# Designs tried in a protein design run: designed miniproteins, single chains, continued (5). Part 10

Each design is a single chain, and the fold is of that chain. pLDDT is the mean over its residues in the fold that is shown.

## One batch from the design tools (miniprotein)

Design m16344
Fold by ESMFold2-Fast:
Structure m16344 (fold): chain A 88 residues (1-88)
Amino acid sequence: NLEEVKAIVDAMGEAVRRLLQLYPQLKAEKDREKAIERIESALREVIASHPLGREGAQLGAGMVRGIAKANGDTELAELIEEADERVR
């Protein structure tokens, strides 16, 4: 149980770190599909490299989506949601 929680938290943290690093670039990107593909690529890399990476990436994407909404970046929140759906 604790080992599974740690694996999920590690994957979630990596997803959050990657998406926050991309955040200013994603806001500046005018090509909606390119922005989604960039988010999708980051999430797929987390999923491929972490135990329980899918669950962790989903939580991480959800957190960054929440941050985007709180900042008024509603369009970016929608792009993150679409990318998250593509990796499910």
Scores: mean pLDDT 88

Design m16345
Fold by ESMFold2-Fast:
Structure m16345 (fold): chain A 68 residues (1-68)
Amino acid sequence: AVEELRRLVEKHRAEHPDWSLSGALARAVVELKKKGYSDEEIRRALREYFGLDDAEVDAVLAMADNIE
């Protein structure tokens, strides 16, 4: 999860430099969910790679749920 999250966020930010970090993270989360990663694995990846706290992780996941 961590490696794929990193690659997806880097790809999104390179292709769409106007996207906020939160927006890029939310879209990466949608892709990870489509690939079958669990919410627990995604939450761990967000905390470990980006240093997000619980409130920030919840905000990203809520934003991802609103995309799809």
Scores: mean pLDDT 76

Design m16346
Fold by ESMFold2-Fast:
Structure m16346 (fold): chain A 87 residues (1-87)
Amino acid sequence: LKEEADELVKKGEEAVKEGKYEEAYKNYLLAIRLYLKAKDYEKAIEVAKKLKENIPEYEKAALHAIAVAYEKKGDLKKAEEYKKLAE
């Protein structure tokens, strides 16, 4: 799971370099989902922040992913803060 997620992050970074933002978004989103399944919430948050920074068009999707990761981590206060930012 984590190794597969790491590879998807690399594919996302390369897609960003090539200006393939929809492909980058798909790779980052799959990586986030795999990190969440692996219970690596810190890596899921890190990748969602990269999505927000590298592809501003998907900022709301990235903020929502950060909120989900904090909720699963048990940080309900940060989860609520990021949910409000995603609106």
Scores: mean pLDDT 85

Design m16347
Fold by ESMFold2-Fast:
Structure m16347 (fold): chain A 72 residues (1-72)
Amino acid sequence: MAELEELAARAEPLVAALTPEQMAELERRAAEIEAEFRPALLAALKAGNLEEAAALYLEATKRVVEAIEELA
């Protein structure tokens, strides 16, 4: 999955540079993003719509990477 690999490559050095305070804020923002996407992701999985589930997972991952970039 080229997009997930690209997002991981962008996030890895930034996460390594985060302070403990920035990491705690990232964890809080990640929990909010998970709560936002969880109902739609579960609905897609229950319906057997793996393409929709993958798209939602990618979008949630992108939001987390954007939060990492904002904190760094």
Scores: mean pLDDT 81

Design m16348
Fold by ESMFold2-Fast:
Structure m16348 (fold): chain A 62 residues (1-62)
Amino acid sequence: SSSKRNQILKLIGEILRLIGEILDLESQLKRETDPARAAALKARIAALRAKLEALMAELRAL
């Protein structure tokens, strides 16, 4: 259905955006020498990965 198609396209768009943000943060983490800033980056990456997993689960349920 068009409704299901629109939901799939929206989820794919959100997934791609999150993947891009995670990759950018992981790149920053590789260059980070400050332990406190590295810990903050790791926490943010973990939160985004959890959100990505949730969106991928929604996509698989469709």
Scores: mean pLDDT 89

Design m16349
Fold by ESMFold2-Fast:
Structure m16349 (fold): chain A 87 residues (1-87)
Amino acid sequence: AEIEELEQLKKNPDPEKIKAKIAELEEALKSESDPQKRAALHFNIGDYYLLLNEKEKAIEAYQEAAALAPGSVEGKLAEARVVLLQE
């Protein structure tokens, strides 16, 4: 579902839909205490900020994901995203 939504928004970007999705994920973070799940939420927020061309906010979200779940698949991917975006 998440991957499918992200791919659809890449093909036909709708800033209002992307912002609504970010708000939904930020709301989910307020009630989530598990670091692994919080890392996944921050990773998805980063991907949506990239679709808005908000590079600085995307980097911040990816850094948080990497910090919350170092060594996880999501954490390693987030670290790679930060490196690529800082070039």
Scores: mean pLDDT 82

Design m16350
Fold by ESMFold2-Fast:
Structure m16350 (fold): chain A 61 residues (1-61)
Amino acid sequence: SPEIERVEAEIERTLAEAKGLFDRVAADPALQDDPAFRAEMGAVIRRLFELQRELEALKAA
């Protein structure tokens, strides 16, 4: 399904973004206490959950 392929591609892009943020924390653990960084991380995690729910809904249809 083109819709499933689109959502899977968006999940892959968002996972790459999340990995980049995790790599930044590994290099500078103090970022975990930065409110701006925590907000950015939270936004990426919420996006992943939204995409996963969309993927599950498409597979259930």
Scores: mean pLDDT 86

Design m16351
Fold by ESMFold2-Fast:
Structure m16351 (fold): chain A 76 residues (1-76)
Amino acid sequence: VPQELLEKLKEIEELAEKVIELAKEKGDEEAVKKAEEIKKKAREALTKHLSNEEYLEIFGGAKEELEKLLKELEES
């Protein structure tokens, strides 16, 4: 796996952890579950034989979803 993809996965995992912490503080169990699912899917993608473009699309989608969750939690 290219180093760049591992760095992106690390960013997703760190972002997911921030969302999980904030969601737990707010008692938003649904947001905790969503962030955990996104983190799990991103990690599982590395077990697949995918192209670089496919990995970037999965990781990009995960990051966007987590950023939306974080914004919603910060604004609520």
Scores: mean pLDDT 79

Design m16352
Fold by ESMFold2-Fast:
Structure m16352 (fold): chain A 59 residues (1-59)
Amino acid sequence: SAEEEARRLALESVERARALGATASDEEIVRATMEELVRRGVIDEAAARRVAEEVVAEL
């Protein structure tokens, strides 16, 4: 599903951001991840924010 694909992309994006940017806040990572999902056209902005917030909270 589109949501499952968005979640996979969000996990990859968040893991990469945390590996490279130890100083980035969770809110900054959520915004960057949300924008990436919307840019790729996988999911709409509201759903992208929800997915990004869920993934950041898990990692």
Scores: mean pLDDT 78

Design m16353
Fold by ESMFold2-Fast:
Structure m16353 (fold): chain A 64 residues (1-64)
Amino acid sequence: SEEIEKLKKQYETITGFVELAIRVEGDLKGWSDEEIEKEIAAAREELEKKLKEEIAKIKEKLDQ
């Protein structure tokens, strides 16, 4: 649906900002590239979970 497509685009944008924020924070704190990538992976997993939950809610409402 159009709502799901818009939501996916919004989460892609948010994910980009979160990734940039983690890279900046990691650089300031002297984290290794491996630590930065691990934090990014964790953040991406959490955002993907939230996106899937939101999509499920939209699909339930579309049946009504």
Scores: mean pLDDT 84

Design m16354
Fold by ESMFold2-Fast:
Structure m16354 (fold): chain A 68 residues (1-68)
Amino acid sequence: DAKAKLEEILAELNSDPRIKAELIGDDKIVAKTTLPVTKQIGIALRYMGDYPDFKVSIKGDEITIEKK
């Protein structure tokens, strides 16, 4: 079930050419982006709201989404 939700998120992230997202195992997405940190924060807040069962974090140019 978590994997299916992550695959949906993966498809959404990869629809933006400025984002390269990868599914790591069955429980984690790592997305590398050329977007400014302020836009990365906006994306993270959106996914935290839409998927409350997932932890979203940002470090540098990388957004991580994983099961809590």
Scores: mean pLDDT 79

Design m16355
Fold by ESMFold2-Fast:
Structure m16355 (fold): chain A 62 residues (1-62)
Amino acid sequence: MVSDEEILEALKIFDKDGDGTLSVEELKEMQRKLGLKEIDGEWDTETKLALEEALKAGKDLS
């Protein structure tokens, strides 16, 4: 089970500015690394589920 803390740590990898906010471009980069078919730059249910599955699988997102 993936915790909210693990999700937050993964999001920090894509936060280039370190300000705690992900831009549309950073979200698109994350979606591409997760292998999503639709790259829209939105933090939606599909993106969250794909991130949780990647974290459960121990996938390197750096």
Scores: mean pLDDT 72

Design m16356
Fold by ESMFold2-Fast:
Order: sequence, then structure tokens, then C-alpha cells
Structure m16356 (fold): chain A 66 residues (1-66)
Amino acid sequence: SELEKAVEEALRLAKERRFEEAVETIKPLADQQTPEAEEAYRRFLERVREYLSGLPLEELEELAEK
């Protein structure tokens, strides 16, 4: 599952605050015109939201200011 690996890698990079690399990893997935790629991208966004909801308010405010 290449799509699952891309989602996991992008999420790992995002958690490490390596956002440019996370975007580079997920961008080809978002640019694909397949239902599988759309589902994987949607799952990535959901997992990012879950991660952000677990962060302390101070970190969320810092991210929102950028």
C-alpha cells in the first residue's frame, strides 16, 4: 500500500515539524486523479486534525499565527 506509506510518512514528518517535507510527500497524492488517492489524502487530513486536537492550546495558537 504505497498510498498508506505516503500518508504515514507525511504524518510522521508533520509531527516532527518538518512541514515542507510533509507537503512534498503528500502533494503527489493530492495531485492524483484516483479515488484511492483522494481517500488516502482525506485520511491524512483527518489524522492531522486528530494530532492537532491533542496539542496544547499554546502550540495551536502558534501554528494559527503562521
Scores: mean pLDDT 71

Design m16357
Fold by ESMFold2-Fast:
Structure m16357 (fold): chain A 80 residues (1-80)
Amino acid sequence: DEARRLVEEALREAIEKAEEAGDEELVEMFRRVLEEEVERAARLLEERLAALPEEPSEAERRALAFSAAVEALLEALERE
């Protein structure tokens, strides 16, 4: 599943940025999303890709994957 792999990569980048910022709480939340919400983020990416009028470039796929991962994270942030 390519959508899942793209989402996992985007979440790993988000974890690295949170670690650089020294935000341990955010790192834990990103890791939790990577373990628990990857399927949801992958579904969001698949849905967004299907809504596009033309085949996206690799850069566009990566940007959409990051957007989907962030959306899944924001949904998870409303829960402890």
Scores: mean pLDDT 75

Design m16358
Fold by ESMFold2-Fast:
Structure m16358 (fold): chain A 80 residues (1-80)
Amino acid sequence: LPVVVQAAIRDVLTPEEAEKVRKLIAEGKYEEASKIIADKARQLTLERLLAMGVPEEEAQKRADEIAKKNEKIILEELSK
């Protein structure tokens, strides 16, 4: 696995989610795998922004932008 994807699985996902994502990658389901990682990373980003005092509307917008970027990067790395 690419280092970026390995780090995301390790640092972002629960063990159960990590197992599911590894199975999807083995089956060539890269779009589905990247979405699971990006969606979980979005939730963690949102929680962090809210904890830092970012207003909910701004935090949601930033989390969405970061998640979209992460999904694209992970998908591109898995497709190499």
Scores: mean pLDDT 82

Design m16359
Fold by ESMFold2-Fast:
Structure m16359 (fold): chain A 99 residues (1-99)
Amino acid sequence: MENDILKGIAAITVATMRAIVRQDEKIEVKPRKASTDQARAERLIDELERLIKSGAPVEEIVDALQEAVDALNGITDPELVERLLKAAKEALRYINEKL
């Protein structure tokens, strides 16, 4: 039911995260607006972490996770990628605990 949709979104997010990790070996030709994009990605990761810690609804955590993943698209900063991976794993554990 609704849980199946959330599991689908989580699975897509995990696949996207794995793709980002694989892209860590790939240098993008367009390193434009890196500082602004990094600041946005960091803010979104921080928000995701806060939502998990506050026990926010699963839907909000899934949305925040997806937005953070999307914001990292084209960013190859290993520290931000690692932070997102840790936050995503925690989000998935939280979702699994609630489902």
Scores: mean pLDDT 65

Design m16360
Fold by ESMFold2-Fast:
Structure m16360 (fold): chain A 69 residues (1-69)
Amino acid sequence: DDSRQNLVDAITKGAKEYAEKGGPEGKKKMVDLARMAADMGLTEAAKEVAKIAKKYGYDDAAKEALKYA
């Protein structure tokens, strides 16, 4: 559980950092994080990435991230 929570926290932090960076590369990295989270069985983290993308107005990135949630 601790390892799972550490991964979720790391993914959430990474998503916020990429969202702040913005641009096409930042958006791509957010979607990459959501896919990676889903591959690890962390659907909650993938959903959180999508929420962060939506908060920053990255609707297309949020939709892509939700595809993995």
Scores: mean pLDDT 83

Design m16361
Fold by ESMFold2-Fast:
Structure m16361 (fold): chain A 91 residues (1-91)
Amino acid sequence: ASQEEIDREVAAALILITLHFALEAAKNGDFESAIRDAKRAKELVEKHDLPRKDEIIELLNQAIKAAEEGNFEEAVKYLERAMDLVSEEAN
């Protein structure tokens, strides 16, 4: 494995951990934490050039919007979809 490969795998793991915290916050109705952690995950995705980056960013933008609107059900749905795409990059 190259340093670039290791860095991508580490980035994917950090994004997944961050999204997990966003998901738990959204499930608890803590929209401030959900928005914060989703935005942080989006920054990590943008910085580390993940495959399916555009799709992941779109899902995170939808999750942030849903959380800002107080729609926890939609926020959870979009966060779970984003996690699924990121997890494919961790393997």
Scores: mean pLDDT 82

Design m16362
Fold by ESMFold2-Fast:
Structure m16362 (fold): chain A 109 residues (1-109)
Amino acid sequence: AADLAAELRGMAEALRAKAAEYEARAAAGVPGAADLAAIYRRVAEGLDEAARRAEAGDLKGAAALLRETAAYARAAAARLATTDPAAAAGLAALADSLEVLAAEAEALA
């Protein structure tokens, strides 16, 4: 599904922009910003690879990678839950969105 791949790439681009914002905050000495930048970059990379698989017609492979990326975001949210509850909530919501997209990819397969 070309539409799914486009949606995944759009989401990856938005997350890269967010990572760049956190990289700028890390350069300014904001604690935890470097870790958040790395997390958002890794999620964006997972979305780009899932988009590539979807474009190749590997919708099951795209769904599997979206679930792995969701698990990564959820683990990051759990790690941050006490120190940065707002960032943890954002990452948990992102993980939920990735699981919805994985189910959509499986439905298209």
Scores: mean pLDDT 88

Design m16363
Fold by ESMFold2-Fast:
Formats: structure tokens, C-alpha cells, sequence
Structure m16363 (fold): chain A 78 residues (1-78)
């Protein structure tokens, strides 16, 4: 999977379920790492999601929280 694809899919999933956006982003990060995506590509995908979500006040904070939790999970797994 490309970083751009992961970022787009995570953003679209967060938009469909804003109440679970933080968990969706975190779970996406953990799954990508377990599937063998590089840490640098995962960080690139997170940067793309954060950039996109900045235009949507309703999910912006939840996506930022999910990204922070995802980075914490990556640190624990790596």
C-alpha cells in the first residue's frame, strides 16, 4: 500500500464515522505496521490525513488524537 492510499482511506473512514475517528486512525496505523509498511510511510500517511482533516472542524481534533495514539502505538511496537 502507498502512503497516499493509506492517508486517503483513513481520512474517508474518519469522515464516515466521526465519533470513532480517533480509534479508526489509531487502528489504521497499527494494521499498516503489522502488514509491513515502513514507519516513514506511515508517518507520511498521518501527515496527509492531518492536512486533510484541518479543513474539517468536526473531525480535526479526533484525527489529531488518533494520530498521537497511533504514533505512541508505533513506538511501543517498534
Amino acid sequence: MRAEELGREAYEAALRDPAKAAEIIRDTVEKAYKEGMSVSDIYRALALVLSRANEDPEIREAVAEGAAKGVEALAEMS
Scores: mean pLDDT 80

Design m16364
Fold by ESMFold2-Fast:
Structure m16364 (fold): chain A 67 residues (1-67)
Amino acid sequence: SQEELDREVLSALAEIYLAIANLDEKRGDFEGAIEAYRKAVEIARQAGDTDLARLAEKNLAEVEKKK
C-alpha cells in the first residue's frame, strides 16, 4: 500500500540522517551531528519505527554531552 511504502521511505530517510550524524560526530562537528540526530528522531517517529527512534534518541543524548 502507499501508506506502507511511505513508512518504508521515511525509515530509510531516518537511517540516512543517522549515517550523516555519525559522520559529523567522527569529524568533530557536534552541532551538525545534533541537527542530523534530531531529524532522524523526528522522521523515525513519523515512520512508526520505534527501534530506530530509540536508537537516534540515545545517540542524540550522548552527542549533546560533548557540545
Scores: mean pLDDT 86

Design m16365
Fold by ESMFold2-Fast:
Structure m16365 (fold): chain A 83 residues (1-83)
Amino acid sequence: EAEELAKRAEELLRKALEALKAGKGEEAVRLAEEAKRLGVEAARLYMEEKVRKGEISEEEAEEAVRAVRERMERLIEAIREAA
């Protein structure tokens, strides 16, 4: 499920960049917002599984999810500015 969500987020992000390139800034932002939602959920599920397996700490998992969210937020802001 996490892998499928991550793949869908990547596909949406690719479509967002194509929309931006085509001059459809509002559509690009909408697609990027959807990509962020799915990407953050994928990261959360993936990190939760790693914590369960003892591969990382809960603190490391929280930092990783926050980093994904912040990175996506910055990308969306850049898309809005370029639109």
Scores: mean pLDDT 83

Design m16366
Fold by ESMFold2-Fast:
Structure m16366 (fold): chain A 74 residues (1-74)
Amino acid sequence: SMADEEYKRKALEHLERAREAIRRGDLEAAAEHIALAEEYASKIKDPELRKEVLEEEIRVAVLELEAAVRRVTS
């Protein structure tokens, strides 16, 4: 349906923006875009897209934990 196509497009747009935010070290912006990508991806049945979103979510979580460790140990 057109709605499924739009949800996939929006999920991919946010996933791309999340990856860009990760590259520039903006973990807060990355987490926000991943959350939006997850919301749109959850509305359609696309396991490959779901996998890509989860992989970036894991990446941001790891980077956030590393940043938190640096803050408490410095």
Scores: mean pLDDT 87

Design m16367
Fold by ESMFold2-Fast:
Structure m16367 (fold): chain A 86 residues (1-86)
Amino acid sequence: SERDLILRAIGLTLRGIGLLLDGDVHGALEEAEELIELAEKTGDKFIAKLALKVAEAALEAAREQGDEEAAKRAEELIERAKELLE
């Protein structure tokens, strides 16, 4: 159901934010990727917007940590999320 999908997307978003607060950028990127996959399957632009915000926050954290691999992954996820918002 639509409600179940939105609740799942909110849960993934909150988990991603929690992981970022704990310094786990790679974990946050996994949550962002699940949000992107959910947005791709549903065509839901709200879920795509949540994915974009988590990926952007993960990019900032990756850069602060000097994690070039995580920063590259975040940039790829940001691009995918932006394509879903067109």
Scores: mean pLDDT 89

Design m16368
Fold by ESMFold2-Fast:
Structure m16368 (fold): chain A 58 residues (1-58)
Amino acid sequence: SLLEEGKKLVEEGIELAKKGEIEKAQRLGTMGVTLLQEAGADEEALKGGKEVREAIEK
């Protein structure tokens, strides 16, 4: 489902950011947030976007 795919992409983006793969993290994070928004999971999308951004900034 879009919800499950979005959550997986956000999680993968966070892990890539922790490994220093910033460009890939931004790409997967954006894709995941978009899928969560399309699924109507606005709260999950906001949370996921924040977590990816924070992981990239660290």
Scores: mean pLDDT 83

Design m16369
Fold by ESMFold2-Fast:
Structure m16369 (fold): chain A 65 residues (1-65)
Amino acid sequence: TPLAKELREELLAEGLSEEAADLAADALERVLAHPEGGLEGLKYSLKNAADEESKLMAEKLLEYA
């Protein structure tokens, strides 16, 4: 979707790897397709973010979801 592409480009601009940006965009597609289950999974990821990169990914995903 355009929204997932925008998230990917934003994360790349913030200095994240292509792998991390792709993973985040894919996760957003899943959340948008299944909001109830996807949103709970996203909240779980945010709580378990161990480093700044993972935390940024989770925070941006939550903003877009």
Scores: mean pLDDT 74

Design m16370
Fold by ESMFold2-Fast:
Structure m16370 (fold): chain A 98 residues (1-98)
Amino acid sequence: SKEALDLAVDFTLLAMQAYLLAKDAERRGETEVAEKLRQAIDLLFEAANYAERGDIEKAVELAKQAHDLLTKAAEEASGPFAEDVKRLAELVKKAIER
């Protein structure tokens, strides 16, 4: 369905945004934040694959796990960078609420 394909695209783009934030966290020496972001990337790509296959329930389950990791990463992140991680978590939540 179009909805499944749109969700797959959204999760892929969100995974790419998480990748950029993981690289920024690594540059900042925020190792635990970077690790959570890397785990969220894997979950979002897996969610995209399930969405592409039409398994919306499994895709949303995986995206919710990514959202939990991003929320924890935002709590651990320092300074203005924490707001960027929070923004990504909000975008993941909006995608799964569709």
Scores: mean pLDDT 91

Design m16371
Fold by ESMFold2-Fast:
Structure m16371 (fold): chain A 61 residues (1-61)
Amino acid sequence: AEAAETAARLVLEAGRDAEAEGLTPEALERAGAAATAAVDGLAAGLSPEEIRRRAEAARAA
């Protein structure tokens, strides 16, 4: 499903970003927030666009 593919891609991207930043506590916190937002959005039945938007917002907070 497109939404599941989007959520999976966002989780993998968040993990790679954290690795690129040296897995600092701050990087892991941002990655965890983004990944959680993506998974929660998928579970709530949100569109791929809304899942991406929420993950981006969580990363920036």
Scores: mean pLDDT 81

Design m16372
Fold by ESMFold2-Fast:
Structure m16372 (fold): chain A 65 residues (1-65)
Amino acid sequence: MEELRKKADELVKEARTAYKNGDYEKASKLFREAAELYEQAGDEVKARTYREMAEFFEKKLKEKK
């Protein structure tokens, strides 16, 4: 379980870097993967938080098209 949390934390760091570079599509995918790992680790609060962030970026991409 702790390994899942560490992997999720690394995905969050990658998503944050993608976000800073303006790559919202990559950021949304990485936040979604992190949310799945947090859910598997039993961290429902972080899983919900990053799932909502992924959905937020997905909506931004849809509006830009």
Scores: mean pLDDT 80

Design m16373
Fold by ESMFold2-Fast:
Structure m16373 (fold): chain A 62 residues (1-62)
Amino acid sequence: MTSIEEKLVKIWEEQLKVHPVGINDSFFELGGHSLKATELVARIRKEFNTEIPLKELFENST
């Protein structure tokens, strides 16, 4: 697992309040939806100081 994948897993766990979360778990299967996806993108943007499209975020979740 890369440091980016580790941060993504932790962000998943914090945003969805679900433990444990694996790198193969999809965001939407963990109870995510468009509103949660927007919130997650904002969190990722803050953590990585960049703007990440939802598609790119979803691809990096696995």
Scores: mean pLDDT 54

Design m16375
Fold by ESMFold2-Fast:
Structure m16375 (fold): chain A 56 residues (1-56)
Amino acid sequence: EEKEKLIEKMAESIVELAKQLGKEVALQMAERELQDLPEEIKKAVLEKAEEMINKL
């Protein structure tokens, strides 16, 4: 549950960034911010964010 909430929250932050700065810049910044997280979590957040951005 906590892990799922973290992934959702991080993905939403990236979507807000993409609305302001564009998808490419937002995803680049996200990869930098998430670099210290476990690869599994990083991948889940980036995949969720990209999915949400593509629905805009």
Scores: mean pLDDT 79

Design m16376
Fold by ESMFold2-Fast:
Structure m16376 (fold): chain A 59 residues (1-59)
Amino acid sequence: MSEEELKKELEKIKEEIKKNALKLSVEEAREITEKILKAEEAIENGDLEKAKKILEELK
């Protein structure tokens, strides 16, 4: 996946998480937020394979 495609997937995942936010426990919300931040960091660092793996885990 390109960097642009990964950013698009990340945006989509963020939207789905917001949609289900009320169903998440505090612990689950923290874990998901941490994974999102790690995915954003991986994209910024050019580690596209790491970003892809994290995004797959969020699905």
Scores: mean pLDDT 77

Design m16377
Fold by ESMFold2-Fast:
Structure m16377 (fold): chain A 52 residues (1-52)
Amino acid sequence: DDALDEFIERLKKNIEYIKKHFDKKTANYFISYYEDLLKRIEEGKKLIEEKE
């Protein structure tokens, strides 16, 4: 529970870091990857909350 929320927050921080420190092409590649991963994690969390 808490560990999953901490992981989500770390992914969001990684996205912000990449936006600020990487070139546009590299940033877009990693942001797309992390955003897709974040969506899947949030969907999984929602399924768990709905079931238990």
Scores: mean pLDDT 76

Design m16378
Fold by ESMFold2-Fast:
Structure m16378 (fold): chain A 95 residues (1-95)
Amino acid sequence: MKKKLREIAIKATAVAIALIGEAIDAELAGDEETAERLRRLAREFLRAVEELVKAGMVDEALELAERALEALKIEDLEEKIREIERLIEEARELL
């Protein structure tokens, strides 16, 4: 169990960092709306992972973090955002 919690923390943090990095890129390009959406997505993602862990759904929290890491490979930014939003919504339905 402790090993899975550490793996979740590392993977979830990596997803959040990647989304914040894309938010910085959007802000530098003058796209404040996309930058704000990405920052909000990072916060909502971390909250969903935390809520699953608190509910004892450790395997589901790990799956969410792993599927979000896979979604980061999507080249189209809008599709990437929509996929991560969908994953968060699915996770919230488990609570």
Scores: mean pLDDT 89

Design m16379
Fold by ESMFold2-Fast:
Structure m16379 (fold): chain A 61 residues (1-61)
Amino acid sequence: SAVVRDLIAQLRSPDPATRLSAAEVLGRHYGDLPEVQAALRAALRDPDPEVRAAAAEALAL
């Protein structure tokens, strides 16, 4: 899906607010997809603690 690809790209945005929003959307709507789970696992190492928390919450659901 183009939407999933674009959201995964947003997890690598220089803007932490954009990365946070992408992690929340991916977790809420696309968390069952293996490629999304892989991208969210990488986001667990994000420099922003809110992005890390959102990725952890997304993977726990």
Scores: mean pLDDT 87

